# Ledger of designs, part 86: designed miniproteins, single chains, continued (2)

Each design is a single chain, and the fold is of that chain. pLDDT is the mean over its residues in the fold that is shown.

## One batch from the design tools (miniprotein)

Design m7165
Fold by ESMFold2-Fast:
Structure m7165 (fold): chain A 78 residues (1-78)
Amino acid sequence: SSEEIEKLLRELEELLDEAERLLAEGKLPSEEHVKKMLELMRKIGELAAKNKLSEEQVERLRELEARAREVADAARAL
């Protein structure tokens, strides 16, 4: 549902904010943190395939996916 998608997008944003903060401090996110991010992305993808996203939700998801790639790249550089 739209409400579930909004909830998962918010949860992913919070995890990305924390990962970005840790990386700015020169620290790696925990394995559990990374697994939770991957699980959320998988669930969002499943819901997106099943439900039509609003233009705002599509843009937000693209933004969060870009941030996740940047986090992965930064983590590899440490």
Scores: mean pLDDT 81

Design m7166
Fold by ESMFold2-Fast:
Structure m7166 (fold): chain A 79 residues (1-79)
Amino acid sequence: SVDELEKKAKEAEKEGNYSEAARFYLQAGQIYLDNKDYEKALEYFEKAVELARKDSSFSFDPNSPLAAKYLLLKEIEGK
């Protein structure tokens, strides 16, 4: 569930594991996207991107399905 993913993300953040926290937020955003809740999906994807930027070992793959969905949501938010 989203609540479990958010809990795991917060635990990873507490441990300084920003890349794992980002992955849990991306998974939560995906659940909202699948439910067509684009506003919530975008909020969670933005949290994931912010956390990923703190971990230099995290590489954002633009060819991944998650990257494509994130870009789509940014377009919906943008105009």
Scores: mean pLDDT 71

Design m7168
Fold by ESMFold2-Fast:
Structure m7168 (fold): chain A 57 residues (1-57)
Amino acid sequence: GAAAGEKALEGAKKAKTPTEASAVRAEAQRIVDTSTDPEAIEYAKEAIKEAEKKGAA
């Protein structure tokens, strides 16, 4: 649901290292690939962008 994507976005914002950001990015990508909830997908896409700003590969 949307809560999973929102949680991923909060995780991305709280990430302090590239390693933490990469873990969040991977989880957010999984939500984009597996979720059928458009709200969850939008939050997960924002989480990916935020994680990439923190150095996620």
Scores: mean pLDDT 79

Design m7169
Fold by ESMFold2-Fast:
Structure m7169 (fold): chain A 54 residues (1-54)
Amino acid sequence: TVGDLAKELGISIEELKKILSRVLGVEPVKEDDDIYSLGGNPLLMRELEREIKE
């Protein structure tokens, strides 16, 4: 979920929502949304990691 991923990455849920909006072009509605159902694919996971590492 969005909340679980934010905890794993050590960022806030708000920050993860912002990253998801940028990378996927969608806005998650809440922390229990499933990342993969929002358009998850291998490329998305790499983009998320790169965005967070910056």
Scores: mean pLDDT 67

Design m7170
Fold by ESMFold2-Fast:
Structure m7170 (fold): chain A 55 residues (1-55)
Amino acid sequence: VRELILESASLGVKKISLAVKRLTGEMPEEEYEKEMEKINEEEKRLEAERKELLA
């Protein structure tokens, strides 16, 4: 359970990093969207696992 919480927090930091790269022009919008989609899918997976463990 604790590990899932830490992974969720890590994904949040990655989202911020991607947003900064998008704003500074280091990353094209298309790549930003793809990377954000991957992170969102990981967040959904972690949330589902957390619910399963706590149920």
Scores: mean pLDDT 76

Design m7171
Fold by ESMFold2-Fast:
Structure m7171 (fold): chain A 79 residues (1-79)
Amino acid sequence: DAEAQAVAEAVRRAAEAGKTEEAVETLERDAEIAEEMGMEEAAAYLRRAAEALRAGDLDAAAAYAKRAVLIAAEKLAAE
């Protein structure tokens, strides 16, 4: 919950600072890592967050990034 909210806030702050491209690259890299770890659903949401961020939809980008973190955290907790 708190971690997912922190990631959503980080995405918004990066965009507000004019670092949208850097934030998109980070989300795409995290999606690649999630796929390598077998977290296909989390990876898909990270890619959707990157796409929303490129489109300038900060609300959608933050929501998708938050969902990806929650899915990944649940998978890691369950092993």
Scores: mean pLDDT 78

Design m7172
Fold by ESMFold2-Fast:
Structure m7172 (fold): chain A 83 residues (1-83)
Amino acid sequence: SEAERERLAQEASALLTEAAAALTDPAVREQLLGLLAELTRALEARDWEGVLEQLERAVELLEAAGLHETAARLRELLEEMRA
């Protein structure tokens, strides 16, 4: 349902916010904050295709940054949103 999708997207946004706050590398933190801003915009517009695109980009960034556990959690949320 749309309500479930919204809940999952908000959960993903919270996860990314926590990850950004915990990061010590300012360049990676800045990139995550940029993706979070784009995700927030897509969520406000109820642009679900845009939400999924930003979350996929976030998974890639987290993997590249070595945050494999956070990336795996985000991927699980993405799979649930697609179901």
Scores: mean pLDDT 83

Design m7173
Fold by ESMFold2-Fast:
Formats: structure tokens, C-alpha cells, sequence
Structure m7173 (fold): chain A 73 residues (1-73)
């Protein structure tokens, strides 16, 4: 699965994006990243988390999604 640091960063980013009114695409990419991480597909997990960052529309959520992507092994 995702490293603990990546899971925590993704959770924080998800909360910030939700509070900022982020749309369905951010949630979709975040869920894809978590799912790929759980199945051991680190490169796809990283790519999905970077797409979540790009879609977030909130600088703090974007930063945390990028941190989650970097923490994926």
C-alpha cells in the first residue's frame, strides 16, 4: 500500500481540497492514487496523485498532493 507519509499527505490534501470546494476530478485522481498504491503500482499511484495536485485548485492541497506523490516508493 501507500507509505504512511503518503497516506497522511493525501488525507490532508483531500480535506483542504474539499474545504476549498474542489470538484470531482480531484477526488477521482486521489482515489486512483490510493487504489494504485494499495495494489503496489507505485508509478501509477504517483502519476494519479500529481494529477490530483494539478486539479486541486488550492495551493495548499496541491502542495500536499505533490508531497504524497513524492513519498510513494
Amino acid sequence: GLPAEAREAAARAGRAAREAGAGDKTSQYMMQGVSYGASGRGELARKALLEAARAAGDPEAERWFREAAQAVA
Scores: mean pLDDT 72

Design m7174
Fold by ESMFold2-Fast:
Structure m7174 (fold): chain A 76 residues (1-76)
Amino acid sequence: SPEERLAQAEKLKNEGNELFKLGQYEEAIERYTEAIKLDPSFAEAYANRGAAYEALGQYEEALKDYKGALKLQSEA
């Protein structure tokens, strides 16, 4: 159901946040990416994935995700 899909997206974002705190940025990106697949409007998951890309020095990917998050937040 849509409700189960959104709950799974939030769970994946929270798992990504925990991995981010541990400095496991590549694994955090994987969790955020799965969250975004389940909820393409999940602005927070884009912003958090951008932060993880930035921590890895992947600035082009980070900027793309930050812009995506801002666009989603401004359209809400």
Scores: mean pLDDT 90

Design m7175
Fold by ESMFold2-Fast:
Structure m7175 (fold): chain A 68 residues (1-68)
Amino acid sequence: DEALKKEALELLERVEREGVRLVAEQGRTDAAQQVGKLAKEARELLEQGKYEEAIEKAREALRMIDEV
């Protein structure tokens, strides 16, 4: 589904942008590494056409960012 693919890509872009902020923020490198792992998993799911699962992984990463 193209709509799900687009949503997954937009969420992943946001995760990458916010992850850069975590690296710059006072020693939050551990959180940034976990976010990076979730982003990688989301990309792998996108490559497999598992867009809904990719969206879930991206949302989990964003939630982790919000808790920092």
Scores: mean pLDDT 77

Design m7176
Fold by ESMFold2-Fast:
Structure m7176 (fold): chain A 58 residues (1-58)
Amino acid sequence: SEELVRRARQLIEEGNRLLKEAEALKKKGEDDSVVQQLVDQSRQLYEQAAALLQQAQD
């Protein structure tokens, strides 16, 4: 249970990092496709974290 929560937290932290990077790149005028890839990767990490947290409740 605690191990799953810890892994979920790490995935959320990674996702947050990717979103911050995407915002920084967008402000610098980076290509929208690159920005979108980082946003999509962040979403996948959040979805994985949510699945682990749900598993930890059971």
Scores: mean pLDDT 85

Design m7177
Fold by ESMFold2-Fast:
Structure m7177 (fold): chain A 64 residues (1-64)
Amino acid sequence: NLKVSQEALDRLIESLLNSLNDPELAEKLRKMSPIEQVLEILKLSGVSEETLEKIRKVLEELEK
C-alpha cells in the first residue's frame, strides 16, 4: 500500500489475533474496535507502556 488504509490496519489486527495463544480472548477481542484490539493484544502480550503510547500515535495518524 502506498498509503496505510483501514484495510491494511484490519489485516494487521487479524494477524495479531490469530497469533494469540488464547482463542477465547481472541474471540472477545474481535468484538472490539480495531484500535482497541491492537492495544489490548499488545498490553496482554506484556508490551511496555512506552511502546503502547507510540503505537497509539501511529493508529491515530492512520485514522486521520
Scores: mean pLDDT 68

Design m7178
Fold by ESMFold2-Fast:
Structure m7178 (fold): chain A 80 residues (1-80)
Amino acid sequence: MEEALREAEELAREAARAVAEGRYAEAAELLRRAAELLRRAAEELARRHPEDPEAQRRAEELRRAAERAEALAEKAEALA
């Protein structure tokens, strides 16, 4: 999970750089990859710790982060 979160952060940084350079299509793709990693991390965390309220809350946070990344990807794609 930690490795997937680190990879998602790196993809988000690359997406920000792509946006700054006007490469919106590339930014959208990077953000969609980040969203997928965050969604999988949330699912895995929720599955491994179904009775841990803190783990379930963290999984929901990751799922919301994935939804935000996907929304940003859609906006970037619209600008491409």
Scores: mean pLDDT 83

Design m7179
Fold by ESMFold2-Fast:
Structure m7179 (fold): chain A 65 residues (1-65)
Amino acid sequence: AMENLKKGIEAYKKGDLEKAREYFRKAFEQGDPRALSLFVEVGHELGRTKEATLEAAKILKKKQA
């Protein structure tokens, strides 16, 4: 039960927002009320950060060529 919340926080610290959201969803399904707020927050962050991450990756790829 608490393991999914902890794993979600660890994934979030590593910048893996998709994995963090998945763990928070599992923690919420297991009855942790704190997980719902974290799941929603990471969902919003994913929409913004994912686009920025894709743009940064494209720039870095061009610099290696």
Scores: mean pLDDT 70

Design m7180
Fold by ESMFold2-Fast:
Formats: structure tokens, C-alpha cells, sequence
Structure m7180 (fold): chain A 100 residues (1-100)
């Protein structure tokens, strides 16, 4: 399931021209399949990617007056996901506890 979702995310990134993100998503999928990456790390990568694509769609369809609120929401979510990514690198055990 997670490997398939990561490969689907990589394909979406490529179609949008985000080639580096597509390569990173494929690397995460490969590491997960080999057992070199945890499910928590894979789930975080998927959540980050899905959030980024969702906000891109919202930006393209939102009226100008709503953009400041959307930017604030994206910034807050980005900070939360960055903190979780840092925790996974520093303390994978604590990160898994927070994601479960």
C-alpha cells in the first residue's frame, strides 16, 4: 500500500515538473520495500506530498481575498511536518509514538 502510494505520488510530481520530489518519492518507496525505511517515515513523506499537491490545487482555484488565510494554513502545516521529519531523524522511536 505505502510503496504504491509513494510511486503514485512520484508520478504526480513528474507530471507537474517537480523532478527532484519525484526522485525522492521513488527513493523512499525503494527504501521502504527493502525494509531500510520505517512505515512512519513513509507515511510522513506521503502526508507531506499529498498536502503540497492539495495546497497547489487550492491556490489555483482560490479567490485572491482567501490567499492570505491559505498561506497561513500552509505555513503552519509545513512547520508541523518539518518538526515531525526532524524528530524521525533524531529519535525514530519518539516519532513513531507520535504518529501512532
Amino acid sequence: DLVEKLLELAERYEKLGYLELAEDARKVAELLEKGELSDAEALLAIRVGEAMLEFKEKYENMPEEELPKLKEEQKALGAELAALAALLEADPEAARARLL
Scores: mean pLDDT 76

Design m7181
Fold by ESMFold2-Fast:
Structure m7181 (fold): chain A 71 residues (1-71)
Amino acid sequence: MSEKERLRLEAEEHLALGRMARTVGDLETATRQYLEAYRLAKEAGDEELVREVIEELRRIGAEELARELEE
């Protein structure tokens, strides 16, 4: 497994954990998991995964944070 593949898989795991937290209303945990997924996806160079994380942040109402991550 390459470093990029490892980072992408870790980002996907954190994204999944964030989605699970969102479904039970734990927005603090969802936000923390999404931010970790964003960091890992950026390091992996996975543009699609980065967009997916930003969309999930918008879904939980973190519009200000999502806007900052878009630059």
Scores: mean pLDDT 84

Design m7182
Fold by ESMFold2-Fast:
Structure m7182 (fold): chain A 71 residues (1-71)
Amino acid sequence: KKYLEEGVKLFEKGDYEGAIEKYEKAIEEDPKNAEAWYNLGLVYKKVGLNEKAEEYFKKAIELDPNYEKAK
């Protein structure tokens, strides 16, 4: 939870590398945290790595189907 919050703050600041690091830590602590996987996808989409973003979005949806309705 702490790493997820830190990642969101870094993402909002435009520190995409920092956001990725924090989201990866959140996933390391809880690999079933769909929100962390989804947010990691959002960061990769912002930096133009669309294929990576889609992989992470798919993982989030597999863990929590409610993410399929997002965007």
Scores: mean pLDDT 81

Design m7184
Fold by ESMFold2-Fast:
Structure m7184 (fold): chain A 71 residues (1-71)
Amino acid sequence: SNAEEAAKAASEASKAAAEGDAEGTRKGMQLMVDAGGATEEDAQRGIEAAEAGDAEKASLYMARGVALAQS
């Protein structure tokens, strides 16, 4: 399901963000957008937070993406 795909992408993006991997975070967030689990705007904000080293803020945008995919 799209929700499962978005949740998997969010998990991968969250792990990359926690490790400081901005490129991995960007790829994961793009997969969430493609699965319908995030807007491009929320994905961009999540990437910017990860690049700034704010893993907590990046995680919040990922959680929003999972919620959108489930609706």
Scores: mean pLDDT 72

Design m7185
Fold by ESMFold2-Fast:
Formats: sequence, structure tokens, C-alpha cells
Structure m7185 (fold): chain A 85 residues (1-85)
Amino acid sequence: KEQELANLTVAAAVLMVGETLELPDEKARQELIDKVRKGLQALNEGKLDEAAKYFEEAARLAESLGPRFQPVADAFREVAEKLKA
């Protein structure tokens, strides 16, 4: 379970980086990166509920950026759901 969560989190981060590199909106990029950074920080501190909240916020923000970011949104939502379980 730990390895599965770690692999999913890395996959989500890689997808995010790839998509945000092509995003011309600097503010949207910074907001998405900030949410993910806070989620990873909380996860590293063992604060699973806080981490889940930040990843849910990242997923919602990614969804608002359009269909191109749907895989990023889906990945972070999955991470958040696993953290709440």
C-alpha cells in the first residue's frame, strides 16, 4: 500500500510537471505547484488529512484549467482518496 501510494504520487507529480511546462499562465502554474508542495509537505509530516485536502484542491484547480489537465486532476484526486482511506 505504501509503495502503491508513493508510485501514484510520483506519477501525478510527473504528469503535473509535464502539463504545467506548456501552460503559459504563470499564476495558474504557481497555484497548482503551491498546492502540490503543501500536500507533499503534509504527507512527509504524516498529516494525511491535510495532505488529502491539498491534493483535492490541486485536483480541482487542475480540472478548472481544462480537459488537458484532466489526467493531472484524476491522479491527484486518486492520491487524496487513498490518503483518506
Scores: mean pLDDT 74

Design m7186
Fold by ESMFold2-Fast:
Structure m7186 (fold): chain A 81 residues (1-81)
Amino acid sequence: SSLLERAEEILARLQELRDNQGSLEELVEEGRRIVELLKEMGEDDVAARFEATLRALAAAQDREALATVNEMLAKEVLKKL
């Protein structure tokens, strides 16, 4: 699918996970999909910084912060496509 379709699918999944108290593992998986999209868009510096943030929040088991950062970045990706 297109980068736009993939970004929209990720955002929809993140909103579903927020509404249904999704697991940390599910949020990490969606965060990894955002990293992959950023790399495909050529946003290598943004991808590297987000990958570090994703790793740190996963280690801290901070589900709420990870959900917030994932959704914010998915929306920013959508604005750039």
Scores: mean pLDDT 84

Design m7187
Fold by ESMFold2-Fast:
Order: C-alpha cells, then structure tokens, then sequence
Structure m7187 (fold): chain A 71 residues (1-71)
C-alpha cells in the first residue's frame, strides 16, 4: 500500500540520518573503519530510497571523508 511505502521511506530517512550523524562523530574522533564505510554506503542507499536529496548529499560527503581517512 502507499501508506506502508510512505512509512518505510520515513523510517529509511530517519535511519540514514542517524547513521550519518554517528559516522560524522567517528570521523571527528579519527576512529573510522571499513565497517563504517559499509555503514555510510548503507546510509546512501537508504537516503536514495527515501528520496531525501539533502541526506543523500551528506551521505556522499561522509563516504568521501571515510575513504580519505582509510588511505
């Protein structure tokens, strides 16, 4: 149903935001791992599913920062 899809998209948006906020804290502390890169990719996918362009942009920036720190 459309109502279920809207609830699923809202849940995905909230999960993506939570993951991004957690990952930003880990980046600031310099405590990022390959598992954190996987979490950032998951946040990107969730943001895309939710149709949240702002969160999607932030997820991409977080991925780039994690990749740079893992070099």
Amino acid sequence: SMAQLERDRQAARETARSLIDELKEKIEKGEVTRDDLNAAIAAQMLAAFAGDEETLKEAREVIDKIEEKLK
Scores: mean pLDDT 88

Design m7188
Fold by ESMFold2-Fast:
Structure m7188 (fold): chain A 112 residues (1-112)
Amino acid sequence: MEDYERALAAAEKGDVDAALTAIGRMISDGDYEKAVEAARAIYERFPGTLAGVRALMVAADAYWKAGDKEKAVEFYREAIEVAQRILEENPDDERARATLELGRAHLAQVEA
């Protein structure tokens, strides 16, 4: 619960790394529902960006750990689509490529 408030405050300030770190702690603590809510605050604020993609991926991780494979697949696929679009606009964007590859690897693991 305390990490949830930190994640929302960080997202409001645009501190994506601090927000994602707090969400990661919530996932580690088993607070998956609040982790998804906090991730939503990021990807709704930063749509079509690597920050939004990273938020979609941690929401997918939370759903996967909660046992909701269907939602995990949906969110990983959305993250992959956005990352592909970013990479199409910037083919030399190493961060977008790495994020895309990570999303594909996680999706494959969930579908296995």
Scores: mean pLDDT 84

Design m7189
Fold by ESMFold2-Fast:
Structure m7189 (fold): chain A 88 residues (1-88)
Amino acid sequence: GSEELKRLAEELAKRAEELLEKAEEEIKKGNLEEAKKYLLEAEIELGMLGIVRGLSKLIGEEEAAEYADELIEELEERIEELKKELEK
């Protein structure tokens, strides 16, 4: 139900956050190729979170869909910040 979808969204968001943290650490070390790999992995987790959002909307779990939207917005903002740091 809604609580299970929220939990899944939280787990996916947490994985993405951990990957973004690793990407940021690699950027600071000058390891841009490793940073890009972690960023890609974080974007994959974000894609899965988008699927959870879509499923939640499809089955009428509005509260879970809204929660997933909030997590997606926060992660997208951080991904864009890291992408700017990777621009040369």
Scores: mean pLDDT 87

Design m7190
Fold by ESMFold2-Fast:
Structure m7190 (fold): chain A 63 residues (1-63)
Amino acid sequence: ADWRARAAEYEAELEKDPNNATAWFNLGLALLAAGDRERGRAYLRKAASLGQEITEADLPTFT
């Protein structure tokens, strides 16, 4: 429930700025928390490609 609302907010930010690495990172985390692991991982990779530093401490324990 809460993760869906956050994901929608970050998707709206990405519609304004598709190169916003922070929005990709936060959306990826929200999707992982919601159980959408494939899309969440893809969005985290996109954030990293745009310069977002990602460490294992930033990831939910879904390994």
Scores: mean pLDDT 72

Design m7191
Fold by ESMFold2-Fast:
Structure m7191 (fold): chain A 70 residues (1-70)
Amino acid sequence: MEAEIEEHLAVVRERLGEAAADAVRSRVDELARVSREAALTFARAMAEAALAPPGAGVDLPASLPRAIAP
């Protein structure tokens, strides 16, 4: 169970970034206190969404963050 959640979070991190993975992990931890199945379901849904997206919204830094340039 813990390993499965970590695997889903690793997918989110690889596809959406560490910040996104950390946010999902925090939410999953909160859900896990109430229901482990709910936490796993949430983590899995987030990972599947990260795996399936068409790449839209990747306009942020592919190499560098948006410059300060006006």
Scores: mean pLDDT 68

Design m7192
Fold by ESMFold2-Fast:
Structure m7192 (fold): chain A 66 residues (1-66)
Amino acid sequence: SEAEELLKKAIEALKAKDIETAERYLLRLYLLGVLSVEEANEIGRAMRAGDYDKAIELLEEKLKEL
C-alpha cells in the first residue's frame, strides 16, 4: 500500500539523518490520514528534540498496525 511504502521511506530517511526527506514523507502520511494529528505531533516533538530513535520507534509501531 502507499501508506506502508511511505512509512518505510520515512523510517529510512530518519535512519540516514535526511530530515528534510523524512519531513516530506511524514507530511504526506498526515495528509493521507495514515497519521492522526496526535501521532504526527508526537513524531514531530521527537524530531525537534533530536530523538530520531523515538521517531523511528513510533513509525515502526504504526507500520505494525497496518
Scores: mean pLDDT 86

Design m7193
Fold by ESMFold2-Fast:
Structure m7193 (fold): chain A 82 residues (1-82)
Amino acid sequence: MKTVEIYVNGEKVLTLTSDGKVTIEGNEITIEGENIVAESDGFKSTFNGKITIKVPDDAKITQEGNKITIEAKGEEIEILLE
């Protein structure tokens, strides 16, 4: 996968660039690979391995190719490095 855009409640919050895998399981989105570049408003980081995005249990996650949409309440979203 080249670039993945993550939207929360209609707003683009994160752009992930990687040749790795994207997996959605329950309330977690995992991106696994080398040289994963994560960009947000005023934030940019490079990771090797895994980045996990954890959303609330009641959140709806939809993936359409390179676009991931999350419908969630408020500020209940966590980004974890593994």
Scores: mean pLDDT 72

Design m7194
Fold by ESMFold2-Fast:
Structure m7194 (fold): chain A 79 residues (1-79)
Amino acid sequence: LEEVRRLLEKHLDPETAQKVIDLVEKAIEAAKNGDVETARKYAQEAIDLVRENVSPEVAEEIGRKIREAMREAILEADK
């Protein structure tokens, strides 16, 4: 999550970056609780918000990092 936060702070205004972080944190919490559907919904909302505010290349990089964080959270829930 630290790398996602750094990229967001670099490319987005503080208000939008905080909204994206809030969505990613909600997605991770849902994933850790086994609610994969809710986790996917929040992760997608975060990625969509990023896509609206940055270049396609930056959005793809941040989206990839968000998906990595989600996969790790799901794996932790299964252990």
Scores: mean pLDDT 80

Design m7195
Fold by ESMFold2-Fast:
Structure m7195 (fold): chain A 86 residues (1-86)
Amino acid sequence: MVSAEEAQALARAIAELTAERARAAARERPLSADEVAAIAEEAAREAGARVVDVEVEELAPGVYRVRITVEVGGVRATAEIVVRLE
């Protein structure tokens, strides 16, 4: 059984990993919102979570709002992070 706290912690970890990977990739080339969403989906899969929804919004050039909703053991959790790509 997965607790709501464990699901929320995992969602936050996936959001943070997405931000780190997006910043690393942006050092090589500019990223689109679709590419940031793909990084989030890959991070969730590696963490063993089912992706319910991924929303990526460009707030400004190189600044993205990433909202990820995951399901783990029947529990859903949402985490949001703002990613600055320089």
Scores: mean pLDDT 80

Design m7196
Fold by ESMFold2-Fast:
Structure m7196 (fold): chain A 67 residues (1-67)
Amino acid sequence: GKKVLLVVDDDEAVGRAYAEKLARQLGADDILIATGMSLEEALELARELEKEYGYDVIVAYRGALYE
């Protein structure tokens, strides 16, 4: 399915600054940027996107990658 990078950081500008480079390195088709979300919430959202839309979601949470 479509490969999506979900970037979660405490600063939207910081998250956005590395999102494009990381998406290119990982071969992501799209980027979603969020703030104010916990790691648990981010992983739950990734699972929902995979189940509902058939996306392959990679989570980048404050600089750490979760696949």
Scores: mean pLDDT 80

Design m7197
Fold by ESMFold2-Fast:
Structure m7197 (fold): chain A 76 residues (1-76)
Amino acid sequence: MAARRREVEERLRELERQLEEALRNGDLAAAVEKAREIARLLAEEVPEERAEAEAGLALAENFPALEAARAANPPE
């Protein structure tokens, strides 16, 4: 159990570093791709974080639409 979580954490850290580097370089395409990979990895390994990972994916792909929806939609 712990070994798998450690591998996931190590991979997450690596992807997060790449994401921050892409943002620093102004490469939005690479940043979105890295964020998507992080969200997917989390969704696969941790069901608790699935909701957060799914939100991350939606944010990356539908950011402007999600921003408008967030302002107007009540939680159900």
Scores: mean pLDDT 64

Design m7198
Fold by ESMFold2-Fast:
Structure m7198 (fold): chain A 66 residues (1-66)
Amino acid sequence: SEEEQLEKIKENLKKILPEFSPENKKKVEEALKEAKTVEELKEKIAEIVPELTLEQQEKVVLALSS
């Protein structure tokens, strides 16, 4: 279900939160709190991605693919 997929993606993103700067971590945490659908979450995270390192971007893509 979409609800199960959303929870799984949110859980995957929570696991990589410690790898972000405090500023980017706060932005991702806000996205996790505000997003009500998988699509909305992906859109909010896409706005943060340009501020991440290549290694962090790779981990985010993997988290969103689950």
Scores: mean pLDDT 83

Design m7199
Fold by ESMFold2-Fast:
Structure m7199 (fold): chain A 73 residues (1-73)
Amino acid sequence: SKEEKLKELKELGEELLKLLEEDERVSEEQIEETKKQFEEFIKYVESLPEEEALEKLELAIEYLKKLIEELKK
């Protein structure tokens, strides 16, 4: 469901932000910008019909999972 995918995306976003906060090479400004972009994307997806929202959520979830894996290396 849209709600389940939104929850998954939010959990991945929190994991990403935590990894960025722990990385001394990442500035506070970059973290805040990432958080802002993530929050705007969430609002955008919440405004979409379920079918379109699910498509966007699946792509975002896949992207975040790959990004998190790369950051853990």
Scores: mean pLDDT 81

Design m7200
Fold by ESMFold2-Fast:
Structure m7200 (fold): chain A 84 residues (1-84)
Amino acid sequence: MSKEELEKEVDEGMALIVLGVARIMIRNGKAEEAAEFLKKMLPKIPEELKPEALRLLAEALRLLGKFEEAERLEEEARRLEEEL
C-alpha cells in the first residue's frame, strides 16, 4: 500500500500560505481560480485548518453565484469546528 510519503499533506505553515493566497485571489476578483485552487488543495490541508479553507471556498463560490454549494460548505466548516 502507498505510505504517507505519497500523502504529502502540507504543514500548517504552508496551509496558512495557501489560505492567504486564496484570500488574495478572491479580493482581486479571481473567484473561479480561487475556488479551483482551494478544491485542489483541500485534501492536503490539515484538519485543523479545513474549516477556514471551506469558508474561503464558500466565499469564492458565492461570488460565482453558486449559493447552494457555498451554503453546504459553510455547514461542513461549522461541523468540523465543533469536532475540533
Scores: mean pLDDT 77

Design m7201
Fold by ESMFold2-Fast:
Structure m7201 (fold): chain A 83 residues (1-83)
Amino acid sequence: SWEKLKEERDERELKASTKMVELLSKPHSVDDKKVQEEIERIAGESDSLRLMLASFRAIGRTELTEEDMKALLEMAKKIIEKL
């Protein structure tokens, strides 16, 4: 049903957003390729985070900046707050 699909989507968004907050709240270097790869992996689990990541790439950005990481962290916190 549509209600079940919404609940499953909300659970996936919450889990991915929680992982993103945990990852980006720890000390890390912007240039850490493993951190950037983990960001892409986690974002792939969330439609909202994946869409934001895709928007960064649409403007010709191949690697995430510090500002991009902060924007992803803010989005993840906002998703958790609203769910």
Scores: mean pLDDT 77

